# Designed miniproteins, single chains, continued (3): the designs that were tried, part 21

Each design is a single chain, and the fold is of that chain. pLDDT is the mean over its residues in the fold that is shown.

## One batch from the design tools (miniprotein)

Design m8739
Fold by ESMFold2-Fast:
Structure m8739 (fold): chain A 100 residues (1-100)
Amino acid sequence: SKLQILIELEALLGSTLIGVIIAYKLKDLELVIKHLERLIANVREIYEETGEPIAKEAVEKLEEALALAKAGDMDGMLEKLYEMSEEITKKINEELQKQK
């Protein structure tokens, strides 16, 4: 189900975002990269198992966030993650409305 995948993506992104924010406040770039690479691997596995386009889109956006982190643009990376969180929440609400 697209809704189940969206909820799983929201949970994974939310827990990773907490770790990334802590690492960012500590100025630990290596830990930020580690959290993002782990999230990308988990989301890629969801895409490989389900074939859902939303998971592929999430991987592409996360790889953009990782590129920003590697370039030292931590604020741009965080903005990308916040935008993804808001978009996923919006898509969850849209899917829930379609089931009513």
Scores: mean pLDDT 84

Design m8740
Fold by ESMFold2-Fast:
Parts: C-alpha cells; sequence; structure tokens
Structure m8740 (fold): chain A 80 residues (1-80)
C-alpha cells in the first residue's frame, strides 16, 4: 500500500526534523512525496516535497535540494 508507506516515511521524516537532522528529514520527505505520488495523493506529495525543499536548504545539501525541487514540480503539475 503506497499510501501507508508514504505515511510511515513522513512520520520518520518528522522525527528527524524534530531532532534537527535536516539532511535525513529531507531524504525521508522526498521518499514520502514519491509514495504519495504513487498513491495519487498529489496534495500530500506537494506538502512532503515542500518540507523536503525547506530541510534540504537548512542542511546546505544542493543535490538533495535539487531532488526535492524536482519532486515538488511534478506534484504541482499533477494538481493543475
Amino acid sequence: NAKKLAEEYEKKADEYRSQGNYEEAATWYIKSGEYYLKAGDYEKARESFEKAVEDARKAGNTPLLARAQAGLAIAKKKIE
């Protein structure tokens, strides 16, 4: 179940974010967003990728930021 897996990855990302581990948080928000896309939950995918962009910026990880921005663009296009 893609939706259940997306929710579990989001919870894991939220945990890392609360610990100030923004690099891990961004990585798991990207995975969550990808599984929300697979589930057809485009609004949740957008929210997850937006959090990934924010946390990748806080981490200073440019490749991770690029992946998060790419996912966000896909999610936004799906809800147009």
Scores: mean pLDDT 90

Design m8741
Fold by ESMFold2-Fast:
Structure m8741 (fold): chain A 95 residues (1-95)
Amino acid sequence: SSEMERLVRELEEALRKGDYGRARELLKKIIETGDKEAEARASRLIREEAEKGNREAQVIAAGLYLSAVGGRDEEVKKILEPVFDEGLEALEEAV
């Protein structure tokens, strides 16, 4: 939908600006819609930032990986293992 396209674009912009507070808010909205295509796109955008070495993105990506949002990739797991505990804590605090 056009609304999901807007949310994903806003997430991409927030990640580009390093605004992780906004990125977390937008990600929560995307997940709450139950749109699996939007979840997969959002997860991929966050994983791309995590792969660049961004710690905030790595923590968010770890939480998504542990909750199986957007699927699981073994290559991503290797990057996220050092922050799995923080990703789990952030996931628990968001609930």
Scores: mean pLDDT 76

Design m8742
Fold by ESMFold2-Fast:
Structure m8742 (fold): chain A 83 residues (1-83)
Amino acid sequence: MAEYEERIARDPADVEAWLGAADEYYKAGDYEKAREYLEEAARAAADDPRLRAVALAGLAGIYKEQGDEEKAAEYYAKARAAA
């Protein structure tokens, strides 16, 4: 966890660091933090369609875990459009 936060502090455009930190928060059950980091990953990957699709699919997964099926469907659709 701390290693990804250090990488982000040195280079906020390190999309893989944002995605890695989000995955660690997700595994810890901290879905709010995982969502925040995935939103930043999507933003950092604005010009990288593949990484943006990964971040959007991750957001869909978080919403599904939280029981928000409408938001989950919305973000899965965004991820498909980005790929």
Scores: mean pLDDT 82

Design m8743
Fold by ESMFold2-Fast:
Structure m8743 (fold): chain A 110 residues (1-110)
Amino acid sequence: SRAIALIGEGLRLYREGRYEQAIQLFKEALALDPDAPGAGLAQLNIGKAYYKLGRYEEAIEWYEEALKGGEDGPIAPDAYFNLAKAYEKLGKFEEAEKYRGLSKEKAEKK
């Protein structure tokens, strides 16, 4: 799948610190197939790349988008953890505390 290949290349660019290029490939992958395996991971990593660029409001937007795939899903602990970090950078400490709590809760095996 071209979408899956673009997600893989985006992850490589993210690891290399090429955050703007990683975002473009992840967005291209989502435009080709928004329901592709790894779409939620692509959305999470778009948010992480925006965070690395100091674009915290855009990071929050993409973490929230990733959580629409499942607030109890496998990416949820990481999405909540990164939401907390972004809110902290914006000085929104009550929201940061809330999402740190959700991250810990969703990481626990029931």
Scores: mean pLDDT 86

Design m8744
Fold by ESMFold2-Fast:
Structure m8744 (fold): chain A 65 residues (1-65)
Amino acid sequence: SVTQQAADDIRAAGLSAESGLVEVRLVGDEVEIHTLDTSPEALEEARKVAERAREEGYRARIHVK
């Protein structure tokens, strides 16, 4: 499925959540980063993932819970 392919692409690009505080999805050419809570730690993790995605040439958007 498209969702499984997107998950595989994110893993291949090294764009994964290390702490389990965010969920990362690839939608077309955009990386969507969803926080699992509103903690400062989740927001900081989301910001770091977004920065890495942009360095790899993706657009990145953060969705706060």
Scores: mean pLDDT 70

Design m8745
Fold by ESMFold2-Fast:
Structure m8745 (fold): chain A 106 residues (1-106)
Amino acid sequence: AAALRAEGLELLARGEEAAAAGDYEKAAEYFERAAELFERAGDLALAGAAYILAGEAYAKAGDYEKAAEYYRRAAELFARAGPEHAPLAEEARAKAEEAAAKAAAA
């Protein structure tokens, strides 16, 4: 629904502001909520992008286990969004592997 997409975009903007302020935990929460709304709206590519942002926020907070989890979820959503998003799915998978390696090394 258009209303779900609009609310998701508003949450993305709030997440970006929180990240700019250094509040990565709050940023991750906004990005996760945005991704859920985009998923419910059927906007799988936007949902994948929002989960990438959530993963990046968790990585900046030092939570590499959660970062890896959200990057894997983003990869699945990009794969479901269609073949035109395959490069984004591959990039998300690579980010998940890197985050998982950092979690193991920490």
Scores: mean pLDDT 88

Design m8746
Fold by ESMFold2-Fast:
Formats: structure tokens, C-alpha cells, sequence
Structure m8746 (fold): chain A 69 residues (1-69)
């Protein structure tokens, strides 16, 4: 694959990892930290032009965690 394809795949994988970390934080009662992690993930997703589906997924996760606050 090209450097651009690899960069896109790595970026999306890292964003998914950030969502997983945020979910783990939320499960441990660290809701404020989970919100901050998801807000940063969303910002990076938008900044780097991640897929609309991934951006929507991150937004949905953020809304769920915020509802638990």
C-alpha cells in the first residue's frame, strides 16, 4: 500500500483505540476523562478527514458517556 493508504489506516486504527480507551475509562467510573478522550478523538477525526461513519460513531459514543455524567 501507499504511504497515504497506510497513514489513513493507522489514523483510523488509533482513533478506534482512543474510543476503546474512553469506553474502558467510563466502565471504571472515570466519566470526565472518558469525555475528554472522546472529544479529542472527535477533533482529530475531523481534522484528519476520517470517514463520516467513524466520525458519527465517535459522536454517538461521546453522547452516551455524556448522558452518564
Amino acid sequence: PSEEELEREVTEALLLMEVAIARLLASKGKLEEAVRTLEEALRRAEERGASEELIEYIRAELEEVRAAL
Scores: mean pLDDT 83

Design m8747
Fold by ESMFold2-Fast:
Structure m8747 (fold): chain A 93 residues (1-93)
Amino acid sequence: MEKQRKIFELDTKLALLEIQLAVEKLYWERHPDATPEELQESIERLNKIIEDLKKLYEEAKRVGAPEDMIKAIEDSIKDAEKLRTELEQRLAA
């Protein structure tokens, strides 16, 4: 049952990253008038979330995690990249 333990640990890491992404999304929905410094700080946090999600994706595929979990990681990467692009566009304006 070594595989089940590894999958559980990866699922826990995914849940924490999803919470971090949700906090960033919620903040920017409620605070549209942000300073360039605040935008840059959020972009840096999103870069870390994306990096950690991509590492998690590689590990999940390597251990043969459930398809639903792999899809959830892919969806979270897309959501984080979309938000990062939106914030980068606001910073460039």
Scores: mean pLDDT 86

Design m8748
Fold by ESMFold2-Fast:
Structure m8748 (fold): chain A 57 residues (1-57)
Amino acid sequence: MKIYAVKLDDGEVVLVGTEQDLAPGTEIEILDWNDKRGVVLGEAEGTPQTGAIRPVG
């Protein structure tokens, strides 16, 4: 599992954990947060707040 920093549409930055390789600039939906959208900033360290994500497209 990798941890990514994701900037949400409201400007908040959150940590997501996934087995997927996500490039910076990838748009994702956070499934357990009412399909909230965000953009991957890059790989990060810390405790992920969610892992239920799907790339947009």
Scores: mean pLDDT 81

Design m8749
Fold by ESMFold2-Fast:
Structure m8749 (fold): chain A 99 residues (1-99)
Amino acid sequence: SIEEGLKYFEKGLEYFKEGKYDEAIEEFEKAKKIFEEIDPNLPQIAIIYFNLGEVYEKQGKYEEALEYYEKALKLFEELGMEDLAKIVKKKIEEVKKKM
């Protein structure tokens, strides 16, 4: 099921690259559900939260983007992934300036 989660994650990235934001969200949500069923503390889930934040930001949905970035930040901090947490903190500050 990790392989299945990765397939949906890759589809989400492809749709995001194509500017197909609603389709990207659907595929990222499918990947997230699969990873959560394996282990709710997988780093892949934090990465998906970050990607969902980026999709919502591209749509100009800044409140939704912040919600997902905050979820990514919390999980990266819980996992001790300090460098990734720092990247997300900077992204949160940038989005708040657009609101």
Scores: mean pLDDT 90

Design m8750
Fold by ESMFold2-Fast:
Structure m8750 (fold): chain A 107 residues (1-107)
Amino acid sequence: SLALAAAVLALTAGNLAEKAGELAGNLEAMLDGGVAALHGAVGIVLARKGRAGDAARAALRGGIAAIRAGILALANAKSPLALALAVAAIALGAAAVALAAAALAAA
């Protein structure tokens, strides 16, 4: 389902943003990335329980949080790896937002 796909992308984006923040030495980006991943995980659980609308909202929150965390990690990146992880977090977070919005529109 779109809601499950969005939640998985939000979880992945959050984990990448958390790692990018850690490598950048930015505590705020690391914590915000972790929170984004938690929203994605909640979305996966809700999608598995057939709660597609709730799952899509969780994925939307997670995707937005991952984009914010990724941007903050990117601004503080000092290595090619931190830069790559931050960019990947932003891209996957944006994909999570798009799929979550599509899932909400289809409901």
Scores: mean pLDDT 91

Design m8751
Fold by ESMFold2-Fast:
Structure m8751 (fold): chain A 65 residues (1-65)
Amino acid sequence: MSEEEFEKEVELTLKIMQASLAKLAGDYETAAKYYREAAEIAREMGNDSLAEYFEKQAKELEKKA
């Protein structure tokens, strides 16, 4: 992996962790924000399927916020 790819993978992982923690805490607005950020990073990495998954998670959480 290039340095850039590694940095994006780390950022993606951190966003997923933050989204999951916020969701468990009932902070649906914050969780949705982190899932949207994760989706953007996934698209930049060329993983459209993963990005769509995170966009779906964010949309479901926005309905609860």
Scores: mean pLDDT 83

Design m8752
Fold by ESMFold2-Fast:
Structure m8752 (fold): chain A 67 residues (1-67)
Amino acid sequence: MKVLILYTKSGEEAARKLAEFLEKEFGAEVELVQVDASKEELLALARELRAKTGWRVIAVHDGLAAH
């Protein structure tokens, strides 16, 4: 399973932990990409990349409390 994780600087730790979890539990191929964006911009970018790439795209903004 190919997974792209887009994260803001505030979500970096949560994104890395999620990537490790997905790789260990599901054998996922995970790509981590940091973006300098607002929550709304991050969600819009994730939607566009999902449509263009066909990958599973997860947006992580802030820590676990912001999921």
Scores: mean pLDDT 76

Design m8753
Fold by ESMFold2-Fast:
Structure m8753 (fold): chain A 67 residues (1-67)
Amino acid sequence: MEEDEKLREEAIRRALEVYRATDGSPEERLKKAALTVAKWLLDQGVDNTKASEYAAEAYRAVAAELA
């Protein structure tokens, strides 16, 4: 469980970093952040279902920062 929590926290941090480093519309920046995080999670050995779930959580967290 703590591994999963750290992966989720790191995913959110990475998504925010990618979002802030990316040029373009908020939509483009959010999509790039989510895709980058999903790829990173897969590279860490996370299965497709969890990678999608954690990337979606990171997407929502970054989107909430924009509200």
Scores: mean pLDDT 79

Design m8754
Fold by ESMFold2-Fast:
Structure m8754 (fold): chain A 93 residues (1-93)
Amino acid sequence: LSPEERELVREAGRLGGEAARRAAAGDEEGERRALERVRELLESAPVEAQNTMAAAAALAAIREGEAAGRPEAGQRVADEILRLGAEILAERE
């Protein structure tokens, strides 16, 4: 990955982790906002980086869910992030 793509992957991880923390806290609105930011970031990213970004965000969500004692919430958020990534890649415009 280029330095710019590496920054995008880092940002995706940060947002995915945020979504999982919000989910673990029962903050549905915060979870939705964080997932919307993940979607926006993936949609604006180079196609080559999108899979790595989605994977990084999903992994961060799993880790944050585990750290919060809510692995189920982290896994749910990770599954949603991967679904968003797959949807965006399928739309390939």
Scores: mean pLDDT 84

Design m8755
Fold by ESMFold2-Fast:
Structure m8755 (fold): chain A 60 residues (1-60)
Amino acid sequence: SASEEGRAIAEEIRRALRAGDVGRAFELLRQAEKRFGLGFPSDDLSPGWAARALERLERV
């Protein structure tokens, strides 16, 4: 389901972030945004952006 797929992508993003690969994490997030139709504000790249984005993604 979309929720299961969103959760799987969120876990991949978390793995990339734990590895220090912020670029990969952001690429994965952009692909998920396109796939699920999520809007992500450009100014939401402040500290904590990843946690906020993952919370949204897990709720698709």
Scores: mean pLDDT 67

Design m8756
Fold by ESMFold2-Fast:
Structure m8756 (fold): chain A 62 residues (1-62)
Amino acid sequence: APDAARARELLAEAERLLAEGRYEEASKLFQHAGVLAVLAGDEALLARAQAGAREAMKGIEE
């Protein structure tokens, strides 16, 4: 599905930004990927987006 494919693209980019310490940008992309995962009905993608969003938020507090 287009939404699942786009969610995977955004997750890959968000994970790259997270690795670079760009936490605010990563958080926004993880949130967008999560919305697309819900629309796609893909629970694994949603879980991945939620885990990434939590890590990004923790980084923002540093």
Scores: mean pLDDT 83

Design m8758
Fold by ESMFold2-Fast:
Structure m8758 (fold): chain A 70 residues (1-70)
Amino acid sequence: SVEGLIQLLKSPDPGVRASAAWALGKIGDQRAVEPLKKVLENDPNDLVKAFALSALEQINPDLAEQLKKQ
């Protein structure tokens, strides 16, 4: 479920967080936008942040383009 994947974005394991971000991007559900944006802004792991940005590009390309300017 989308809700289950959103909860996995809070996993202590960066591999689990990256996989959850990837899956949310493939599903394309708008409910993932704000959780993925928080991961992109706050996650300590650069690879997890890259997966979150990629997922946002798939769900909302215009928002992702704005977020790249940091």
Scores: mean pLDDT 83

Design m8760
Fold by ESMFold2-Fast:
Structure m8760 (fold): chain A 64 residues (1-64)
Amino acid sequence: ARELVEEALRALRAGDVERALALLREAIKQGAPRTPLEAAIRALEDGDLVAAEAGLRETIQLLE
C-alpha cells in the first residue's frame, strides 16, 4: 500500500494526474487509509495539486 502512494506522489510530481489517480485507487483497494486518500483524490479531481501532494505526504508518514 505505501509503495503505491509513493508512486502516486512521484506520478503527480511528473504531471501524470491520471496515473496518480489510478495508483491511489489501487492503494485503497490494498488497505491503505481510505479517508486521507479519498481527500487527495478529490483534490486532484479539483485541480488542487498542492493539497493533493500534502495529503499524499501525510498518508506516507502515517504508513511508516
Scores: mean pLDDT 79

Design m8762
Fold by ESMFold2-Fast:
Structure m8762 (fold): chain A 72 residues (1-72)
Amino acid sequence: LVKEAAEILGVPESIVYLALDLHLGGVDADTALNILGKQVPQGLVEKIRPFLVALEETGSLEEAIKIVKEKS
């Protein structure tokens, strides 16, 4: 699932893991994106944005991937 998300979004798997860790820690999407923006290039932050929003909306990695895949 993480590898599939990384391939769909065009980001390294490490960024997907970092986004998931923030989400599971109860961090909202906007705050998580701000934290990521301090550690990774802005282009990667913009690519992970729809995934973090979908994670917040669904509470499920599998469903978030389906939403991002349908929007691609």
Scores: mean pLDDT 80

Design m8763
Fold by ESMFold2-Fast:
Structure m8763 (fold): chain A 76 residues (1-76)
Amino acid sequence: MSEETARAVGLTLRAIGALLDGNVEEARKDIESLIELAKKTGDPEIAKLAERVAQLLKPFDPEGAEELMKKIEEIK
């Protein structure tokens, strides 16, 4: 994997782990980092990972998930 893809996978796993621990703020931060990485690389796979994790955030933080999904649409 490229360095950027490896970083994206790491951020995705951290966000999921944070959600399982009930740490919604940490999950939000990891998703924000994924969005930044997708924007910097232009990689649609990283953008798709960010979208999937933002969808997982919805039942915990629906407002935060909506804000993050708006940012993801802007980088597509």
Scores: mean pLDDT 82

Design m8764
Fold by ESMFold2-Fast:
Structure m8764 (fold): chain A 92 residues (1-92)
Amino acid sequence: DKLVEEAERLEKEYREALAAGDLDAAGEALIRAGKLSGEILAEKAGADKEYAVKAMEYYAKALVAELKGDKKAAAEYEEKAKEYFKKALESA
């Protein structure tokens, strides 16, 4: 599965960036992995692809904000992630 292979690659990039202390590279990899996880969720669970991708993207952005110490942005992105995740499942 090409999507799973790309997810594994992005997870490795994320871990390597964190080990190097490169939070910007880690954040980029995490957001890309989030979007890809949304595609996998849509394919495997039959969820709406657009909403699933947005849900996982916002969840990844929340984690990036948390890594950077922006608790307010993290909370706002988590709220959006939950809204899109619910829509993805309701639209399946």
Scores: mean pLDDT 81

Design m8765
Fold by ESMFold2-Fast:
Structure m8765 (fold): chain A 59 residues (1-59)
Amino acid sequence: SMEITRLIGRILRVIGDILDLELELQKVQDVDPARAAALQQEIQRLQAELERLMQELRE
């Protein structure tokens, strides 16, 4: 259905955003602790959003 296709599209975008932030975290984790902490918080927020979207997909 179109609704499921849109939901999958949103899930894929969130996964892409998480991967981009994880790559940035790998670059800064040993050199900029404040930036690393901010990136970890943003990743956690996106992971929570991903969990909600995945629960919606299972319904």
Scores: mean pLDDT 87

Design m8766
Fold by ESMFold2-Fast:
Structure m8766 (fold): chain A 73 residues (1-73)
Amino acid sequence: LEEEVRKYAEEAIRASKAGDKQGVADALHKLAEVYRKLGKTGEARMVYRVAADIYESLGDKEKAEEYRKLAEE
């Protein structure tokens, strides 16, 4: 599980550097799911907030709002 956390975090960083919005979203979704499986709901919320910030910086307001809502649940 820790190995999966590292893998998906690195994948999200790579996708972000490449400007691949879908790659970032996929990696962060996987990362949040791993945190949920570990029972770390707070960590999952933090990941969703990071995703929202990334989408906002990329100009995708709709995705940013979606992830903000997930972070508040």
Scores: mean pLDDT 76

Design m8767
Fold by ESMFold2-Fast:
Structure m8767 (fold): chain A 65 residues (1-65)
Amino acid sequence: GEAAREAIERAAKEAAEELKKLRVAAPEDVARLIGRLLRALGDGIQAALEAGDLSLLEEALKKYL
């Protein structure tokens, strides 16, 4: 459904943004950024499972990475 695809796209975009921040992060910011990345990935995995295809999350992540 459209809602699942929108959730996957949002989660992938958020995960990609946190991953980009993590690559240049100061040591004191690493744990916080990892927490945000894991939350975004968890949301994306849930939405992709609801859509019945985990590859939808992989394709969205490739789009934003």
Scores: mean pLDDT 83

Design m8768
Fold by ESMFold2-Fast:
Structure m8768 (fold): chain A 61 residues (1-61)
Amino acid sequence: SAAEQAVLDEAIRENRKKVDEVTAEGKAAGLSRDELLTKIGEVNREIAERYQARLAALAAA
């Protein structure tokens, strides 16, 4: 649906922005590549969980 597509587009945009922010902050803080990948994985999980819940709510409506 258009509503589902809008939620997916928002998720992609938010994920990209947060990954870019975390990468920039981590590089400035001197984090290793492995530490950066761990933080990126955390961002990916948080966004996936939140948007999966929103998609499930739309499907139930």
Scores: mean pLDDT 85

Design m8769
Fold by ESMFold2-Fast:
Structure m8769 (fold): chain A 58 residues (1-58)
Amino acid sequence: PSYVSDEAVERLREAIEKEAPEAKKLLDLLEEMKENLETNPEKAKEIAEEIEKLLKEV
């Protein structure tokens, strides 16, 4: 498919978790932000700010 499947994303996430634990935290935050976008936009914004901070540190 023209888009990456959920399975491919999960496999990539597992590889990153094994090789780079700090990157796993970033992926966990991305997943949490996605979950909160529909149900708690305030929390999603807070998580997005944390992600931006982590991205600037790498």
Scores: mean pLDDT 70

Design m8770
Fold by ESMFold2-Fast:
Structure m8770 (fold): chain A 60 residues (1-60)
Amino acid sequence: SAEAQKKIKELEEKLKKDRELVEEYIRKEKLSPEEVARMREGMRLYEEAVKAEIEKIRAE
């Protein structure tokens, strides 16, 4: 549906912006390697959840 296409696009755009914000935060905050690894793992889990939501919308 048109609504499904719009929702998928919104989720993809938000994911892109969220990735950019996380990488900007890592650059600015002078985090330890362990803190960087935790933040990137958190982002990876979030990306997996967003991809699962997109697949759920596509399956409708």
Scores: mean pLDDT 84

Design m8771
Fold by ESMFold2-Fast:
Structure m8771 (fold): chain A 65 residues (1-65)
Amino acid sequence: EEERFEAEVRLALALIYYAISKKTGEITDEVIEKLREALEHARRVGDEENAQIAEDMLKEAEKLK
């Protein structure tokens, strides 16, 4: 299913950006935006597991900003 595949790719990219930002000590607006996009897309396609991961990452990223 192309929509689920796209959600997985968006989440993977968001997690990579988040991991880099956490390693460097800087959380950018771009990282937060990518996490929001991943969360919204995962929820839209009904991928609850990836939506939960994206939501948890987004909450932590927002706390570190």
Scores: mean pLDDT 73

Design m8772
Fold by ESMFold2-Fast:
Structure m8772 (fold): chain A 76 residues (1-76)
Amino acid sequence: MIEEALAYFEKAKEALAAGDLEKATEYLYKAAKKLREAGLIDASDEQLYYGSKAQVYAAAGDEEKAKEYAEKALKA
């Protein structure tokens, strides 16, 4: 389970390095869902999705979008 989350984190890093923010978000979201299945985090699907998107945009240097998606995650 954790090994699957780590594999998705690696794919997310590869997508981010390639500039594919949509794929990076998809892989981080999948990794977060695997961590939730392992009982390591407690969050809704919407919280995990917007949280993952916020992290991707922050890593890409888009602080305005990162903040917008982080606020959406907090409201979910």
Scores: mean pLDDT 83

Design m8773
Fold by ESMFold2-Fast:
Structure m8773 (fold): chain A 99 residues (1-99)
Amino acid sequence: MSLREAAERARELAEELRERAREEKDPVRRSILETAARAAEGAAEALERGDLGAALAQAEALRALAEAARRNGDDETAERLEELAEEVAEAAREAGGRL
């Protein structure tokens, strides 16, 4: 996946997470969704700038938020955050060369 494609996916998920947050009645789950949306936007911005270190840091943040979502019974959000984290990390590694 290219940096641009990964950034576009991150922006799409950020928008979906914001829509879910507006409909979420549990304040803890809503907070996780809002924080995850910001992390996804941060990942997109890092990828667009070619800041591979920042992109990898956001991928780790997305994984931590996926664990928080799962603990709060939102397995669907957890799965989507894990998927995005892997896509962001892979795009950053491909751009930086094979480690």
Scores: mean pLDDT 86

Design m8774
Fold by ESMFold2-Fast:
Structure m8774 (fold): chain A 105 residues (1-105)
Amino acid sequence: DWEEFARKGMEYYKQGKLDEALEYFREANLQLAKKIEASEEIIKAIEEGKFLEALRLIAEEIAEKNQLDEEQKEILYKRLLNTKSDVEAALLIYNLLVLRLAEKE
């Protein structure tokens, strides 16, 4: 249940237990990515804990789907990829995958 993993991840994140938070967000994101039928590259990056790489791949798909021009792509990449940590990247991935699930339902 990806929702339960996300809930546990957020509880650990609020407590400053970043390693535990990251592991729960990895499981939540992995289940969500598989459920929305994300690309194998995104699934593999999440599974390997390469959250910044996974976030970059998701940003590329958003840019392509929305036919963004070069200036719009630069704004998107700055907003999504300027993260301070793996846990922040994992949280951004979670939010983006939840939005994709909502769009599909």
Scores: mean pLDDT 83

